# Ledger of designs, part 58: designed miniproteins, single chains

Each design is a single chain, and the fold is of that chain. pLDDT is the mean over its residues in the fold that is shown.

## One batch from the design tools (miniprotein)

Design m1995
Fold by ESMFold2-Fast:
Structure m1995 (fold): chain A 77 residues (1-77)
Amino acid sequence: SERLAEEVVRLIRKGHEAARAGDDALAEEYAKRLIELVGEETLEELSRLAEERAAEVAEQGIPVEEALLRLVREVLE
């Protein structure tokens, strides 16, 4: 579902935002919600693929958020 992919991206972004702000407790809450939605294995796969594709995304000038949404859609299909 496109709606699920968008929600997963939103939670990942909010988790990263909380971590950057030093709110480790809030970042952990978002991580738990992600695990509840898609499972730990899927989150591990998303992290691995994001790292592998980082250079390609940068080269193509794709916004990180759009690249993440495309990746989440691909993995959830």
Scores: mean pLDDT 80

Design m1996
Fold by ESMFold2-Fast:
Structure m1996 (fold): chain A 89 residues (1-89)
Amino acid sequence: KLEEILKKLNLPEGWEVVDYAVSPDGKLLAIALSNPETGEGVVLVYDLETGELVKAFYVGSGNVKSIEWSEDGKTLTVTTDSGTKTFEL
């Protein structure tokens, strides 16, 4: 479940959870992480049933603000202070 996955996150110093979103089918959790000191971001995708990491995406620089699933659950749109980036699953 969401609370269990968030509790298990052991983030390095400087990294924080900025946003998270559950996929439209309820099976996946995307967690947007940012390091405000470096401006770097990553997105981690977990299976909500097993709690296993299934995908990881490097966002790069731009300070992550939010994350959103496409309606079909096949893409993630990440909003940064420099614009948006889309990742395919």
Scores: mean pLDDT 78

Design m1997
Fold by ESMFold2-Fast:
Structure m1997 (fold): chain A 80 residues (1-80)
Amino acid sequence: SIDEIKEELIQKVEDELERYMAENPDASDAELEHKAARLLLKARFEILEIVSEDEAEGILEELQQHVYDLVRRLLAQRRS
């Protein structure tokens, strides 16, 4: 289902971003934001192979919010 695809995609991107942070603890804020943007672009291409463009936009909007919230949390943890 679309909900299952969405949940799997969100989890995959979040896991990859957290792994990037763990492997690159000295990465700058800009490098983390750039990695997040690249993961979102990759996810866009992957989802468009499975669902229509209209369905993909809804999934990607939700994914983008989750990823940006995660980036914000990870950056806050470094500064605390």
Scores: mean pLDDT 82

Design m1998
Fold by ESMFold2-Fast:
Structure m1998 (fold): chain A 73 residues (1-73)
Amino acid sequence: IDAIRDEMEAAAKEMLTLPDDEAEKRLEELRQKVREIAAQIKDPWESTMVLFLSFAIISEVYLAQRQKQRAAA
């Protein structure tokens, strides 16, 4: 979970350098990748938790950083 969190946080920070439309496209690609990783997890409960937490972390980090960037403009 922590390794996935670090990867998602790094990806979210990279997306901040992109225009809004490109960032949304990148976010959808990350969601697809997370779903593929979760599908490889044989424990259905763990798979569900990985999906939920990964999407929550991506949304939290990306939106929080994006709001800070817009407030600074």
Scores: mean pLDDT 68

Design m1999
Fold by ESMFold2-Fast:
Structure m1999 (fold): chain A 100 residues (1-100)
Amino acid sequence: SARIERLIEELIRLLEEIVKALEEGDEEKVEEAVRRAAEKILELHRLGGVEVPPELEERLTEATEEMLKKIKENNEEKFEEILKEIHEERRKELGIEPEP
């Protein structure tokens, strides 16, 4: 169905927008894109039991995997930076010089 193909293409674009917003650190844009993606998923669900073209299924899978990877990278980077700051502050309090 042309309508389903359009919805899937729109969903792929929204997943790509989530990735970009995560890279920019814009939480509001992430929330807006997630909300729009949820609406497209709900509409696809309402259309029920419909055959997805293999090419669109592959693109949707790739977009989803990239989004999940970016969430992990963004969270891990922020977490590691926080841990590094805590470690450096604790090292200063203990009078330990940074290792060469």
Scores: mean pLDDT 68

Design m2000
Fold by ESMFold2-Fast:
Structure m2000 (fold): chain A 94 residues (1-94)
Amino acid sequence: ATDEEIALGVGLIAYAVTVLMVKKGYAQEAVEFAKRLIEKATHPDEKAAFYLALGVAYKALGKTDEARKYFQEAIELSTDPAIREEAERLLKEL
């Protein structure tokens, strides 16, 4: 695996963890988790996945404008089709 593939994998795992946290009622903790990961991220695809995670957490808190912003940031930063397609899907649900 390339460094880019590893970064994408880490980002997608963090996204899955964030979605699970939101489903369990930990949306505020999910925001804090995603923000901390963004501070440590160095690869664009990793950051894009973390922006996607942050958007999902904000959506769960009813912060629609923040959710929209971070889904758009994920689209702009990532060249990965899976991240872009998921972000576009989530934007349509806002």
Scores: mean pLDDT 82

Design m2001
Fold by ESMFold2-Fast:
Structure m2001 (fold): chain A 71 residues (1-71)
Amino acid sequence: SELERDITIGVNRVALAVIDRYKDSPKLTDADLQKMIALLDKIKAESEAVGDADTAARADALKAELEAKLA
């Protein structure tokens, strides 16, 4: 439904913004980074499913930044 789509877009945009804000925190463990990466995969998939290409692209880019921290 349109309501479910709008909720999905709103929730995922807020979640992405929170992850982006904390991505450079020196307190993040490798386990935290792995959990954030898994959440970004979910955000990307859900955003693609509802046609929010901008949020999907941002999630993919942020995932690459976090994966680089684990390398």
Scores: mean pLDDT 88

Design m2002
Fold by ESMFold2-Fast:
Structure m2002 (fold): chain A 102 residues (1-102)
Amino acid sequence: MEVIEKLFEITNEKSLKIIKEKEAQAAKLTDPKEIRKLVQQAVAEALRIIGDTIQKILDAENSEKAAEELLEEYEKELGIELSEEERKKIFEELKKRAKERK
C-alpha cells in the first residue's frame, strides 16, 4: 500500500499545524520584528520536519518499514484512532511471514 505517500501527506498536515500554532502565538504579539521572527522560525521548523522525514526514509535499509513507523508515530501525535493499529497489524503479519520462512 501507499505508506510513503500517506506519510508525506500527514507530514505536511503536521507542518501546517505547527505553522498555525505559531501564527496564533504571533497574533498575541504587537512587535512586528518578533512576529516575523516567530513566523520565520515556524516555517524553518516545518521544512525541517519534511526534510528529516525524507532523509530518514532514504537512509533506512527498509524504507517501507521506516515510513510505516513514522506514519504511526505522526498519526498518534495528531490524535487519530484505530486505523493505525490495523495498519500495524497488517505490517506485523507480513513481517511474521517473512520470519517464518526459515
Scores: mean pLDDT 62

Design m2003
Fold by ESMFold2-Fast:
Structure m2003 (fold): chain A 88 residues (1-88)
Amino acid sequence: MLEEYLKKAEEYVELARENREKDKEKAEEYLKLAYAYMAKAIELILEEIAKDPSLLDPNTGPPGPGGEAMREKLRKALEEVEKKKKEE
């Protein structure tokens, strides 16, 4: 259920952004949830890549029309979570 995990991750990223100024702790909690769902999605993607390395090929094709924006949001959320984890 890759699509479901990506949708939930994006949802929590947006919730974190909305709460960043109002409630930092709540925003961090949402980022952790987004990371958890993204980690599950990444595990599924990595399993597919292991079966077919051509998925890393530039010819694989871009995500659907909204995919790039979603991937950028998720990448930023992952970077924020990784930064917070190191900063502890």
Scores: mean pLDDT 66

Design m2004
Fold by ESMFold2-Fast:
Structure m2004 (fold): chain A 65 residues (1-65)
Amino acid sequence: GPVAREARISFDEKNKTYTLELFDAEGRLLRRATVTLSDEELKAYNTSLDAQTALAQRIAEQLRA
């Protein structure tokens, strides 16, 4: 299958949503995963490296499904 060559991450502050998009070598979108954070999760994310790592793992797991 197509192999991801580029990853882009964006955050929508208003909706508290992280979006990760994976692209192939030609710049075509392969997969998109979104995670919406609660106010408590957003606070933890901004103050804890462990919380940031856990969020990255959650996004990666959604992309495997």
Scores: mean pLDDT 73

Design m2005
Fold by ESMFold2-Fast:
Structure m2005 (fold): chain A 85 residues (1-85)
Amino acid sequence: SGSQAFLNGDYQTAIREYSRLGSRGDSLSWILQGISYIKLGQYDLAIDAFRRAGSLGNLQAWRGLAQVYQKQGQTQQAQQWLRLS
């Protein structure tokens, strides 16, 4: 499963499995894709995944966006997203 792949550190397989659930409107699957993209250093894809989760109402998306902006050195933007979480 996607969760098993994620726990094993296989983030590429986790993303593939979670993408199927995300396409069905599962916001948590978009969060887990975003976290997996962060682990792979693919920050643009992580931002897109968190935006999709946020559009579905998942408040964890704002913390995910904040973490990506922090890793990119954009501390003011990170603080804005943290206030929404």
Scores: mean pLDDT 81

Design m2006
Fold by ESMFold2-Fast:
Structure m2006 (fold): chain A 90 residues (1-90)
Amino acid sequence: AASEAERIAILAEASLSMAVLSLVVAGDYEALDAVLPHINAAIEAARAGDFATAAEHTRKALEIAKKYPSVPQSTLDTLEEAARLLAAAA
């Protein structure tokens, strides 16, 4: 079985990927371009087991996404849940 850290990394990556997909489906490419570097950094940090850095980047992505009125609430909720999961693991 995967370790708890590996499971958290997989769940966080899935949540972050769902947030990216929701922005693509919404056609909000300006918000996507703004958050994507932080989402990618969060995924890389989570894969490395650095959940504190992953949580920080996820939070930055959430703060940026909140500045775009076109971003769906479901996307914001997904990013907040991912940030909570990663912060709890740190």
Scores: mean pLDDT 85

Design m2007
Fold by ESMFold2-Fast:
Structure m2007 (fold): chain A 72 residues (1-72)
Amino acid sequence: SMMAKKKIEEAKALLKKGIEYHSLGGLYLMMGSAYKIAGDLETAKKYQEIGLEYTAKGDELEAEAQKLLAEV
């Protein structure tokens, strides 16, 4: 149906944003790990906090997309 197609397109748009947020989150968490290995615990914590923020936003977008796809 046309409604199912719209929900699929909306879910795809949310998932594209989710990929971007999860990719950034993963890289920030890896940066935090690098600073931790180097002994800079304060900078490591800052990057970990940023990474967790981005992954949380990605998870929210994924959940919204899954909800839309469940309705088709």
Scores: mean pLDDT 90

Design m2008
Fold by ESMFold2-Fast:
Structure m2008 (fold): chain A 66 residues (1-66)
Amino acid sequence: MEENIEFVKKLAKEEGVEITDEAAERLVQLIGDDKNALRVAVKTLAEKVKARGRNTITAEDLYQPP
């Protein structure tokens, strides 16, 4: 779990956004250990929050439709 949480945080930074520890943990819980699926999810969430003028992915963002 910890390695996947750090991976998610790294992916968010590569997309130019931050992600909260809670959001990263929830994302890993929802998607599991599939690093490719985590990468796609982080990219989608980063684009979504940037479209709303934000720069941080929060746990609340995980429950919204794509």
Scores: mean pLDDT 77

Design m2009
Fold by ESMFold2-Fast:
Structure m2009 (fold): chain A 70 residues (1-70)
Amino acid sequence: SGDARLQAALDAARAQLSEQLDQDTVDRLVALLESQLAGLRAAFPDLSIDKLLDYLRLSVQVILSQLARS
């Protein structure tokens, strides 16, 4: 299901972020990403799961890129 695919992607994001950040920061970032995905689904009900997955992937890349530059 789409929800299972989103959950798997969030779990993968948590694993990637946990390599560079403490658990409290990771929990806050994952909660923010979950909130943003929920907001996108509410604002744009016709938005595909593939587009939500792309948004999540790009968001994680931005976070990791900022950590590498800091």
Scores: mean pLDDT 84

Design m2010
Fold by ESMFold2-Fast:
Structure m2010 (fold): chain A 81 residues (1-81)
Amino acid sequence: MEELAKEKAEKLIEDIKGTKEYFEKNEVSIEELKKAAEQAKGQLELLKKVTPEDSEAYKEAEKAVEEFLKFVEKKIEELKK
């Protein structure tokens, strides 16, 4: 179970990194940004069910999601101008 939780956390962080790079290099809609933010939040909630919140893997994934959500908010603000 611990190895599965770490694997899920690492995959979530990698997925977020790839999505962020895609959004930086390509034109994307506000709808796509919102959908990606919801997906990241959902994956973090699923991870929370299989790993303790005090685990390093969970904390790293949580920080990555928080940073990604801030990135999405900033990008949406830029697109609304």
Scores: mean pLDDT 79

Design m2011
Fold by ESMFold2-Fast:
Structure m2011 (fold): chain A 87 residues (1-87)
Amino acid sequence: SEELRKEARRLLEEARRLVEEAREMLRNPPSVTEAIGMVLRAIGLEFEARRLLKKAKEQGIKLPEAEEALREAREAKRLAMEALRLS
């Protein structure tokens, strides 16, 4: 339980940072390779958030930071895909 909360907080911080990086990419569109890398990283964070939420559900605990991390990861993916379109 405690470890899941710690992992959720770390994941949320990573997802929020990725959103900011993706927003910066939209100001100066990167190469296709860089944009693809960002999309893949966002997909990875979304997958990690879903796995963490599944573990939380199995343990009967609420993990709001993981729910927020999932939302942030999805936003990062949306922004990264927009950056890829502009590449």
Scores: mean pLDDT 85

Design m2012
Fold by ESMFold2-Fast:
Structure m2012 (fold): chain A 73 residues (1-73)
Amino acid sequence: DQVTQQIQQLVQQARDDPDDQRRRDYLIQAFQLAMQQSSDSDRDRTMRSFIAVGRDLGLSQSVIDDFRRQMRS
């Protein structure tokens, strides 16, 4: 629950911050925390959630593809 709230807080920081680099950093941090809390069966759900957030923030398809690549690496 506390980790879930921390992830949500990082996503809100990404929403509120006008700096593109800091928004990206917040999203990466939230993604990494979500992946640490996710079982293998939840990884697709985690990825889907971050793709949706990235689209909402206007991130390009290439950045979304980078998230997918980082999950594998």
Scores: mean pLDDT 72

Design m2013
Fold by ESMFold2-Fast:
Structure m2013 (fold): chain A 116 residues (1-116)
Amino acid sequence: MKKEAEELIKKAKEGDKKAAEKLIDLALKLGEEAAKYLKQGDVKKANELFNKASDLLEAVADSLKAPVEVRNQVVTTLVGAAILAIGHILDGDYEAAAEAILEGVRKAAELVRSTL
């Protein structure tokens, strides 16, 4: 998957909006998988998948030359989702943690898609 994502990032930098949309869809899928692992209590795997989703959304925003304000909003949204999820994990509420991650990735994806 990493090599395919790198090729799509290159195409997005060259103005391929379909490549950017495919990267956003990949990030959303990674966010959904992270949420599933959180519901199972697999915090380590969920964190790995969430970091991959976050990295892809940030890379797409950069590739699209999104305004600094939008890039900052993407980062703030993802960091906020992680903080909220950690709070829920500490409370033993893995379902609420999963929803926080999923909502955060969806909101960040919406922000990136707004620059297409």
Scores: mean pLDDT 87

Design m2014
Fold by ESMFold2-Fast:
Structure m2014 (fold): chain A 85 residues (1-85)
Amino acid sequence: MQKLIEELRKLRDRLVAADDAELPAIARELVATSVELAQKEKDLEKRIEILRLAGQIVAAARANSPDARATIAALADEIIKLGES
């Protein structure tokens, strides 16, 4: 659990510092790590919420809007908070 949360933090920091060309790859890694975190979560409500937020990261990355980076970073922060609680 803690190792996956640390990985999510590193990916989120990498997302904030990355150029736009790297956003899809980092978003893909954020989603994969979030799904792995959800699989280890015993609380069904938290598991469902993590998966819902991961789905929103996919949607934000596909939309390729000017706000995609900020939206994905905020969603990653929410997943990290759920994993820490």
Scores: mean pLDDT 84

Design m2015
Fold by ESMFold2-Fast:
Structure m2015 (fold): chain A 83 residues (1-83)
Amino acid sequence: MIKQLEEMLEEAKKNKADKSVIETLEYLLEAAKSKDKKEQEEYVKKAMEAGGNTNEATYKKLLDAVENKKEFLVEEEVELPLP
């Protein structure tokens, strides 16, 4: 998961992706790197806000993926909150 998010973030920056996409990936990467549950929750929430997605179901899926170290790109049921 961490390596995959880092690769996605590097590609987004290289391709001059929208600021909201870059910020969403940066916050998800910080959530994935965090070992504290509250810090993970805070970064997932910030990623959701950066992506313009405030859906509670999406938030819960992303938080579960971060806690269980699932790969976002491989886990089709865990959609990235990209605009």
Scores: mean pLDDT 68

Design m2016
Fold by ESMFold2-Fast:
Structure m2016 (fold): chain A 88 residues (1-88)
Amino acid sequence: SWDDIKARANATIDELSKYDPELAEQIRKKVDEMFDVAQQYRQQLAQATTEEEREAIRQQYSEQLDQLQQQIADLMLEFVERLKKEKE
């Protein structure tokens, strides 16, 4: 569920904040943005009455969500790289 994904993301961010609070804050901001957009997407889909409206909503939100997911992935990769460096 989205709640489970959000909880897992927050748990990961909390762990990251022990090592890099600046990077953790950047990730938290992007995760919050993604969940806000996802909530808007779900609300708009729930209000749509035609397939044409649903298709338009999917098109508008999918690209934005993909961009946010990629940005979060890039920041998470940076954390993994920093963690590996410290184990050297």
Scores: mean pLDDT 81

Design m2017
Fold by ESMFold2-Fast:
Order: structure tokens, then sequence, then C-alpha cells
Structure m2017 (fold): chain A 64 residues (1-64)
């Protein structure tokens, strides 16, 4: 996925801090937060909620 480096680093950071018990809450919270931020950032404007959510899920799965 062609994500901005800053966004990818933030997603990776969340993934490293996530536990199996709160994985779904972390995905839901982070995806909504980043999607809202994407509405104000031209680099992120093309990203959908689904793409952001999928990137977070993939990052968590790679760390765990």
Amino acid sequence: MAFPEELQRLIDSVARASTPENKQEDIDFTSETLYLASQYNPELAALTREQIRAAIEAAIDRVQ
C-alpha cells in the first residue's frame, strides 16, 4: 500500500502497542481518527476508511 511515511509510522506504532484483548478497539479508534485527519490533509485525502482500517489490521497482524 502506498501510504505516506508519517501515516505508516503512526499505524506501526499503534500496532506495536496493541494487545490481542484490545485489538478491535484499537483498529476502530485509530481508523476513525486517521480517516478524520485525512479530510484535512491533501496527502491522505484519497484514502478510504476501508484502506486505513485494512492497513492497521495488517500492521497489527504482522507485529503479533
Scores: mean pLDDT 72

Design m2018
Fold by ESMFold2-Fast:
Structure m2018 (fold): chain A 78 residues (1-78)
Amino acid sequence: SELDEVERELIREQILVDMFGVAISATEMVIRQAEAKGLPQSLIEQLRRDLERTREILEELERRRRELARKLAELKAK
């Protein structure tokens, strides 16, 4: 059914959101360690660019998850 389909999509999207959230936290920790150890500024800047890209992906995933959650709520209200 459409409800079962949207539920499966929402679960999948939530897993991706959680995974990317962990990746962001890990990358932020790596940047802090790199700065603390005095690693080259070029490496720190590269890590910050990678973090920015990961944040953009997470934002898109969170938008899709919210949209699916709203759609699921509407279907359950029928």
Scores: mean pLDDT 87

Design m2019
Fold by ESMFold2-Fast:
Structure m2019 (fold): chain A 72 residues (1-72)
Amino acid sequence: EDKKVEAIRKMAEILSKYPLNEEAKLAFTKAAKALMDGNVEEAIKYAQRAADLAGASEEDKKEIINVVKEAA
């Protein structure tokens, strides 16, 4: 329905491959909120932090950022 909601689901799916501590979960929540608010720069910033905190691969980090950019 909403491209932003779909992007949030895709980010969650990619991040589900990794153990998420509370800091990573908080960063993901901030990314989702920023994306819903239309703040793409903050959404990218927090999505990057969530992926970094999760220990995601470079390929999955790039995919997460692309998902956010495409929903903008």
Scores: mean pLDDT 84

Design m2020
Fold by ESMFold2-Fast:
Structure m2020 (fold): chain A 91 residues (1-91)
Amino acid sequence: SIAEAKKKVQDSRELAWTGAIEADPAERRRKILEAIDKAEQAAELVNSDGALKLVATARKAIAAGDLETMEFYVLQANVEVGSAIRSKELE
């Protein structure tokens, strides 16, 4: 549902934000990984191919150990999900 997608994207944004400023590397990684999972769930709920592509790019960055690139693409995925939610609400 749209309400579930809104909750998931809000949780993802909060986790990504708090993860970016987390001093403990293990907690930072955990929060960002959870942010990606929430963003993917939200993208699936709104059927956003663009957001799913950005999530896939974020997961690829995890495999490469690039936390900054991962954080960037998670935030972009959240923006894309938000755009998809607005489009569905206007239709």
Scores: mean pLDDT 80

Design m2021
Fold by ESMFold2-Fast:
Structure m2021 (fold): chain A 133 residues (1-133)
Amino acid sequence: KKVEEIVEKALRELDELTDRTEAQIRAAKSAEEIERLIGQFVAEASALIRQTALELVEAGASEEEVEKAVEELAEKAKEGIDRLVATALEQGVPEERARELRELALQYIEDSKEEAIRLAKEALKKKEKEKAE
């Protein structure tokens, strides 16, 4: 099913992003570089969640299907954050700073989940209006 294929692809891309970022953190030469890499991961994961929500709307997904997919992607991104923070600690990022980065990253993903759902609802309303014309 097209909807299922879009979700599976997005979940794979998110896993690949996590693995790539983890490798970059292991190769990083400073705590500042590690912090930037985590920030970049969060930005890219958030963009993927929003893009996937809109692609699902274009593919004919219902609001319920979009919400479910966005929730699954957000959960996967949060798991990725936990892995990256654990790797940052191994690489010598101070424990207090790693905890702060984790909290900020998790909040950013949650906010991005809410924004993706809002954007999808607006896109669905636009499609309904186009059908009525």
Scores: mean pLDDT 88

Design m2022
Fold by ESMFold2-Fast:
Structure m2022 (fold): chain A 79 residues (1-79)
Amino acid sequence: MEELRRRIEEAGREGERFFKEGKELLEKGENVLLATGLVLRGLGLGIEAYLLGKKAGKEGNDELAKLGEEAARRAGIKL
């Protein structure tokens, strides 16, 4: 479970970073295509964190399930 926790945390951190960077660029009206790509990458990483957490929850680890949901929300996913 430690490795799974690290994967969820890493995907969540990277997802949040890319999502925020993309959103900031969109707000500035700069590099809209790049900004859109960053947002989509962030969302994809958030989905990964969510699915990894959901799998852990099915195996009885509610803590990791909540961690994945929180990571997904920080990456811009509405759950």
Scores: mean pLDDT 84

Design m2023
Fold by ESMFold2-Fast:
Structure m2023 (fold): chain A 51 residues (1-51)
Amino acid sequence: STSDITMEELRELEKKGVTTIRTPRPSGSLYNKVTEFRKETGKDIKLVIGD
């Protein structure tokens, strides 16, 4: 499965004002990537379960 978002994509989303990522089934790797982004940038981006 290719459902992992990259750190570059997370930076682009934050730059565009996106603060929430909605997915019906977030993977553990996706959670880890979002957590890493928060730690490295100090920006809060939320992961929400949904369509």
Scores: mean pLDDT 71

Design m2024
Fold by ESMFold2-Fast:
Structure m2024 (fold): chain A 98 residues (1-98)
Amino acid sequence: MEEIEKIKKEIRKIVVEATARSLRLTGLSFLIRIGAEEEARRELAELAKEGLVDEEELLALDKEEQEKYLLERQKEILEEADKKIEELEKKLEELKKK
């Protein structure tokens, strides 16, 4: 029973972290789109420091390609989170059957 609660807590953590990362990538895309250059540079540097984006690659792209890069990166983060959640849910199902 305690092991079930630990897995549920881990699932919640993955959901929260993936959602937060996804929203930050969406926010950066919006800042680039509206031409908020100072705010976009600061957010890009923070996301690059956290390993969420490649700063050098992103800065080499035009605005349309930057938006596509961020959308693809967001998709990758969410898909990776979904796979981890699916594995944890499978472990929960096995524990509930004991």
Scores: mean pLDDT 82

Design m2025
Fold by ESMFold2-Fast:
Structure m2025 (fold): chain A 64 residues (1-64)
Amino acid sequence: SPIQQQIDQINQDFNQQMDQIYQTYTSDSSLTPDQQRNQFIRDYTQLYRDHMRQIDDIYSQYQS
């Protein structure tokens, strides 16, 4: 279905962005391990919230 295709794309984008932020913070030697972890958790949490909003927006569009 068109809804499933859009959700699949959003999930793929989420996974790619999650991998990118993980690699970015864990490879930055200017940050301590605690700083890397805390930055990753904040960015991951925000990315996850944005991801869920995009899914909700798609479902809302198809319920109207």
Scores: mean pLDDT 81

Design m2026
Fold by ESMFold2-Fast:
Structure m2026 (fold): chain A 129 residues (1-129)
Amino acid sequence: AMIAPGELTPGRIYRLLREGVDPETILRSALTDYWNNRNPLSALKLVQTIQLLIDRGHAELAAAFLAAAYRLDPRIKPFVLRTLSLDPETLARFQPPLAEAEKLLAGKTFSSVDEVIAEARRVAERLRE
């Protein structure tokens, strides 16, 4: 089920994870909002979702979906780097899977958000190899 885009706040994301909602479902909702409304607010919600999932041990999934967002609009990249609040050790562990995800998505184009999500899922699976 898709979470309504306007309802994705850090507090709600945290509650959904505590209630056992699948992390991919939350990322799918955030990426769908970003696909439909490429603006600073949807970008912020996506970054906050990425941050929370990294903090909770879903770094490969977060890296794949973030790389997909970079593929949609690379202008988000400086904003993400300023907004992500990771300790140096966590950042050092997140950078390699993110760089690999960006390589795996290089040159790809998407006609629908479902195509973006399918590719992000495939990349996340490969990052676990």
Scores: mean pLDDT 79

Design m2027
Fold by ESMFold2-Fast:
Structure m2027 (fold): chain A 95 residues (1-95)
Amino acid sequence: SLEELIEKINETLKKLFDAVSAGNYEEAEKLIEELVKLVRELRKFMEQSKNPKDKLLAEITLGVVEVALATLRRVLGPDSPFAKLLEKALDEIAK
């Protein structure tokens, strides 16, 4: 369901913030891969849904993910070991 997908996205974002804060690159990389997969499912849901309210909620969720990743990249800066990983994630979710 859309609600379950949004919940998984929010949980994955929280885990990603925790992994980055702990300096755990391996966990952060795995979480970003999961987040990209969840975003692709969300995008597919948006394309196939005939419900305008569900489409809007999915689009808002996509915006939250983009802002979260962009903010994390900005706060950490370009010299962070996570910088390239976050840049790649932002590129992947924009497609």
Scores: mean pLDDT 86

Design m2028
Fold by ESMFold2-Fast:
Structure m2028 (fold): chain A 65 residues (1-65)
Amino acid sequence: MIDARRDALLAGFELVRDGETDPARRAEVDRVIEELRRRLDRARSVDEVAQAGIDGGRRIQRVLS
């Protein structure tokens, strides 16, 4: 089910955000999560959810590097 996959992806990224102690970096991660939420709200298929998760994960990696 698309909703369950969306919830799992968001929970994973929120866990990463909650582990970040730098307020500025945490705000950047939170911004990526909000963009991901908007993409997931528009997703029509499991493949679109998977692609949004991949893109979001790459962006968070760049923020945290």
Scores: mean pLDDT 80

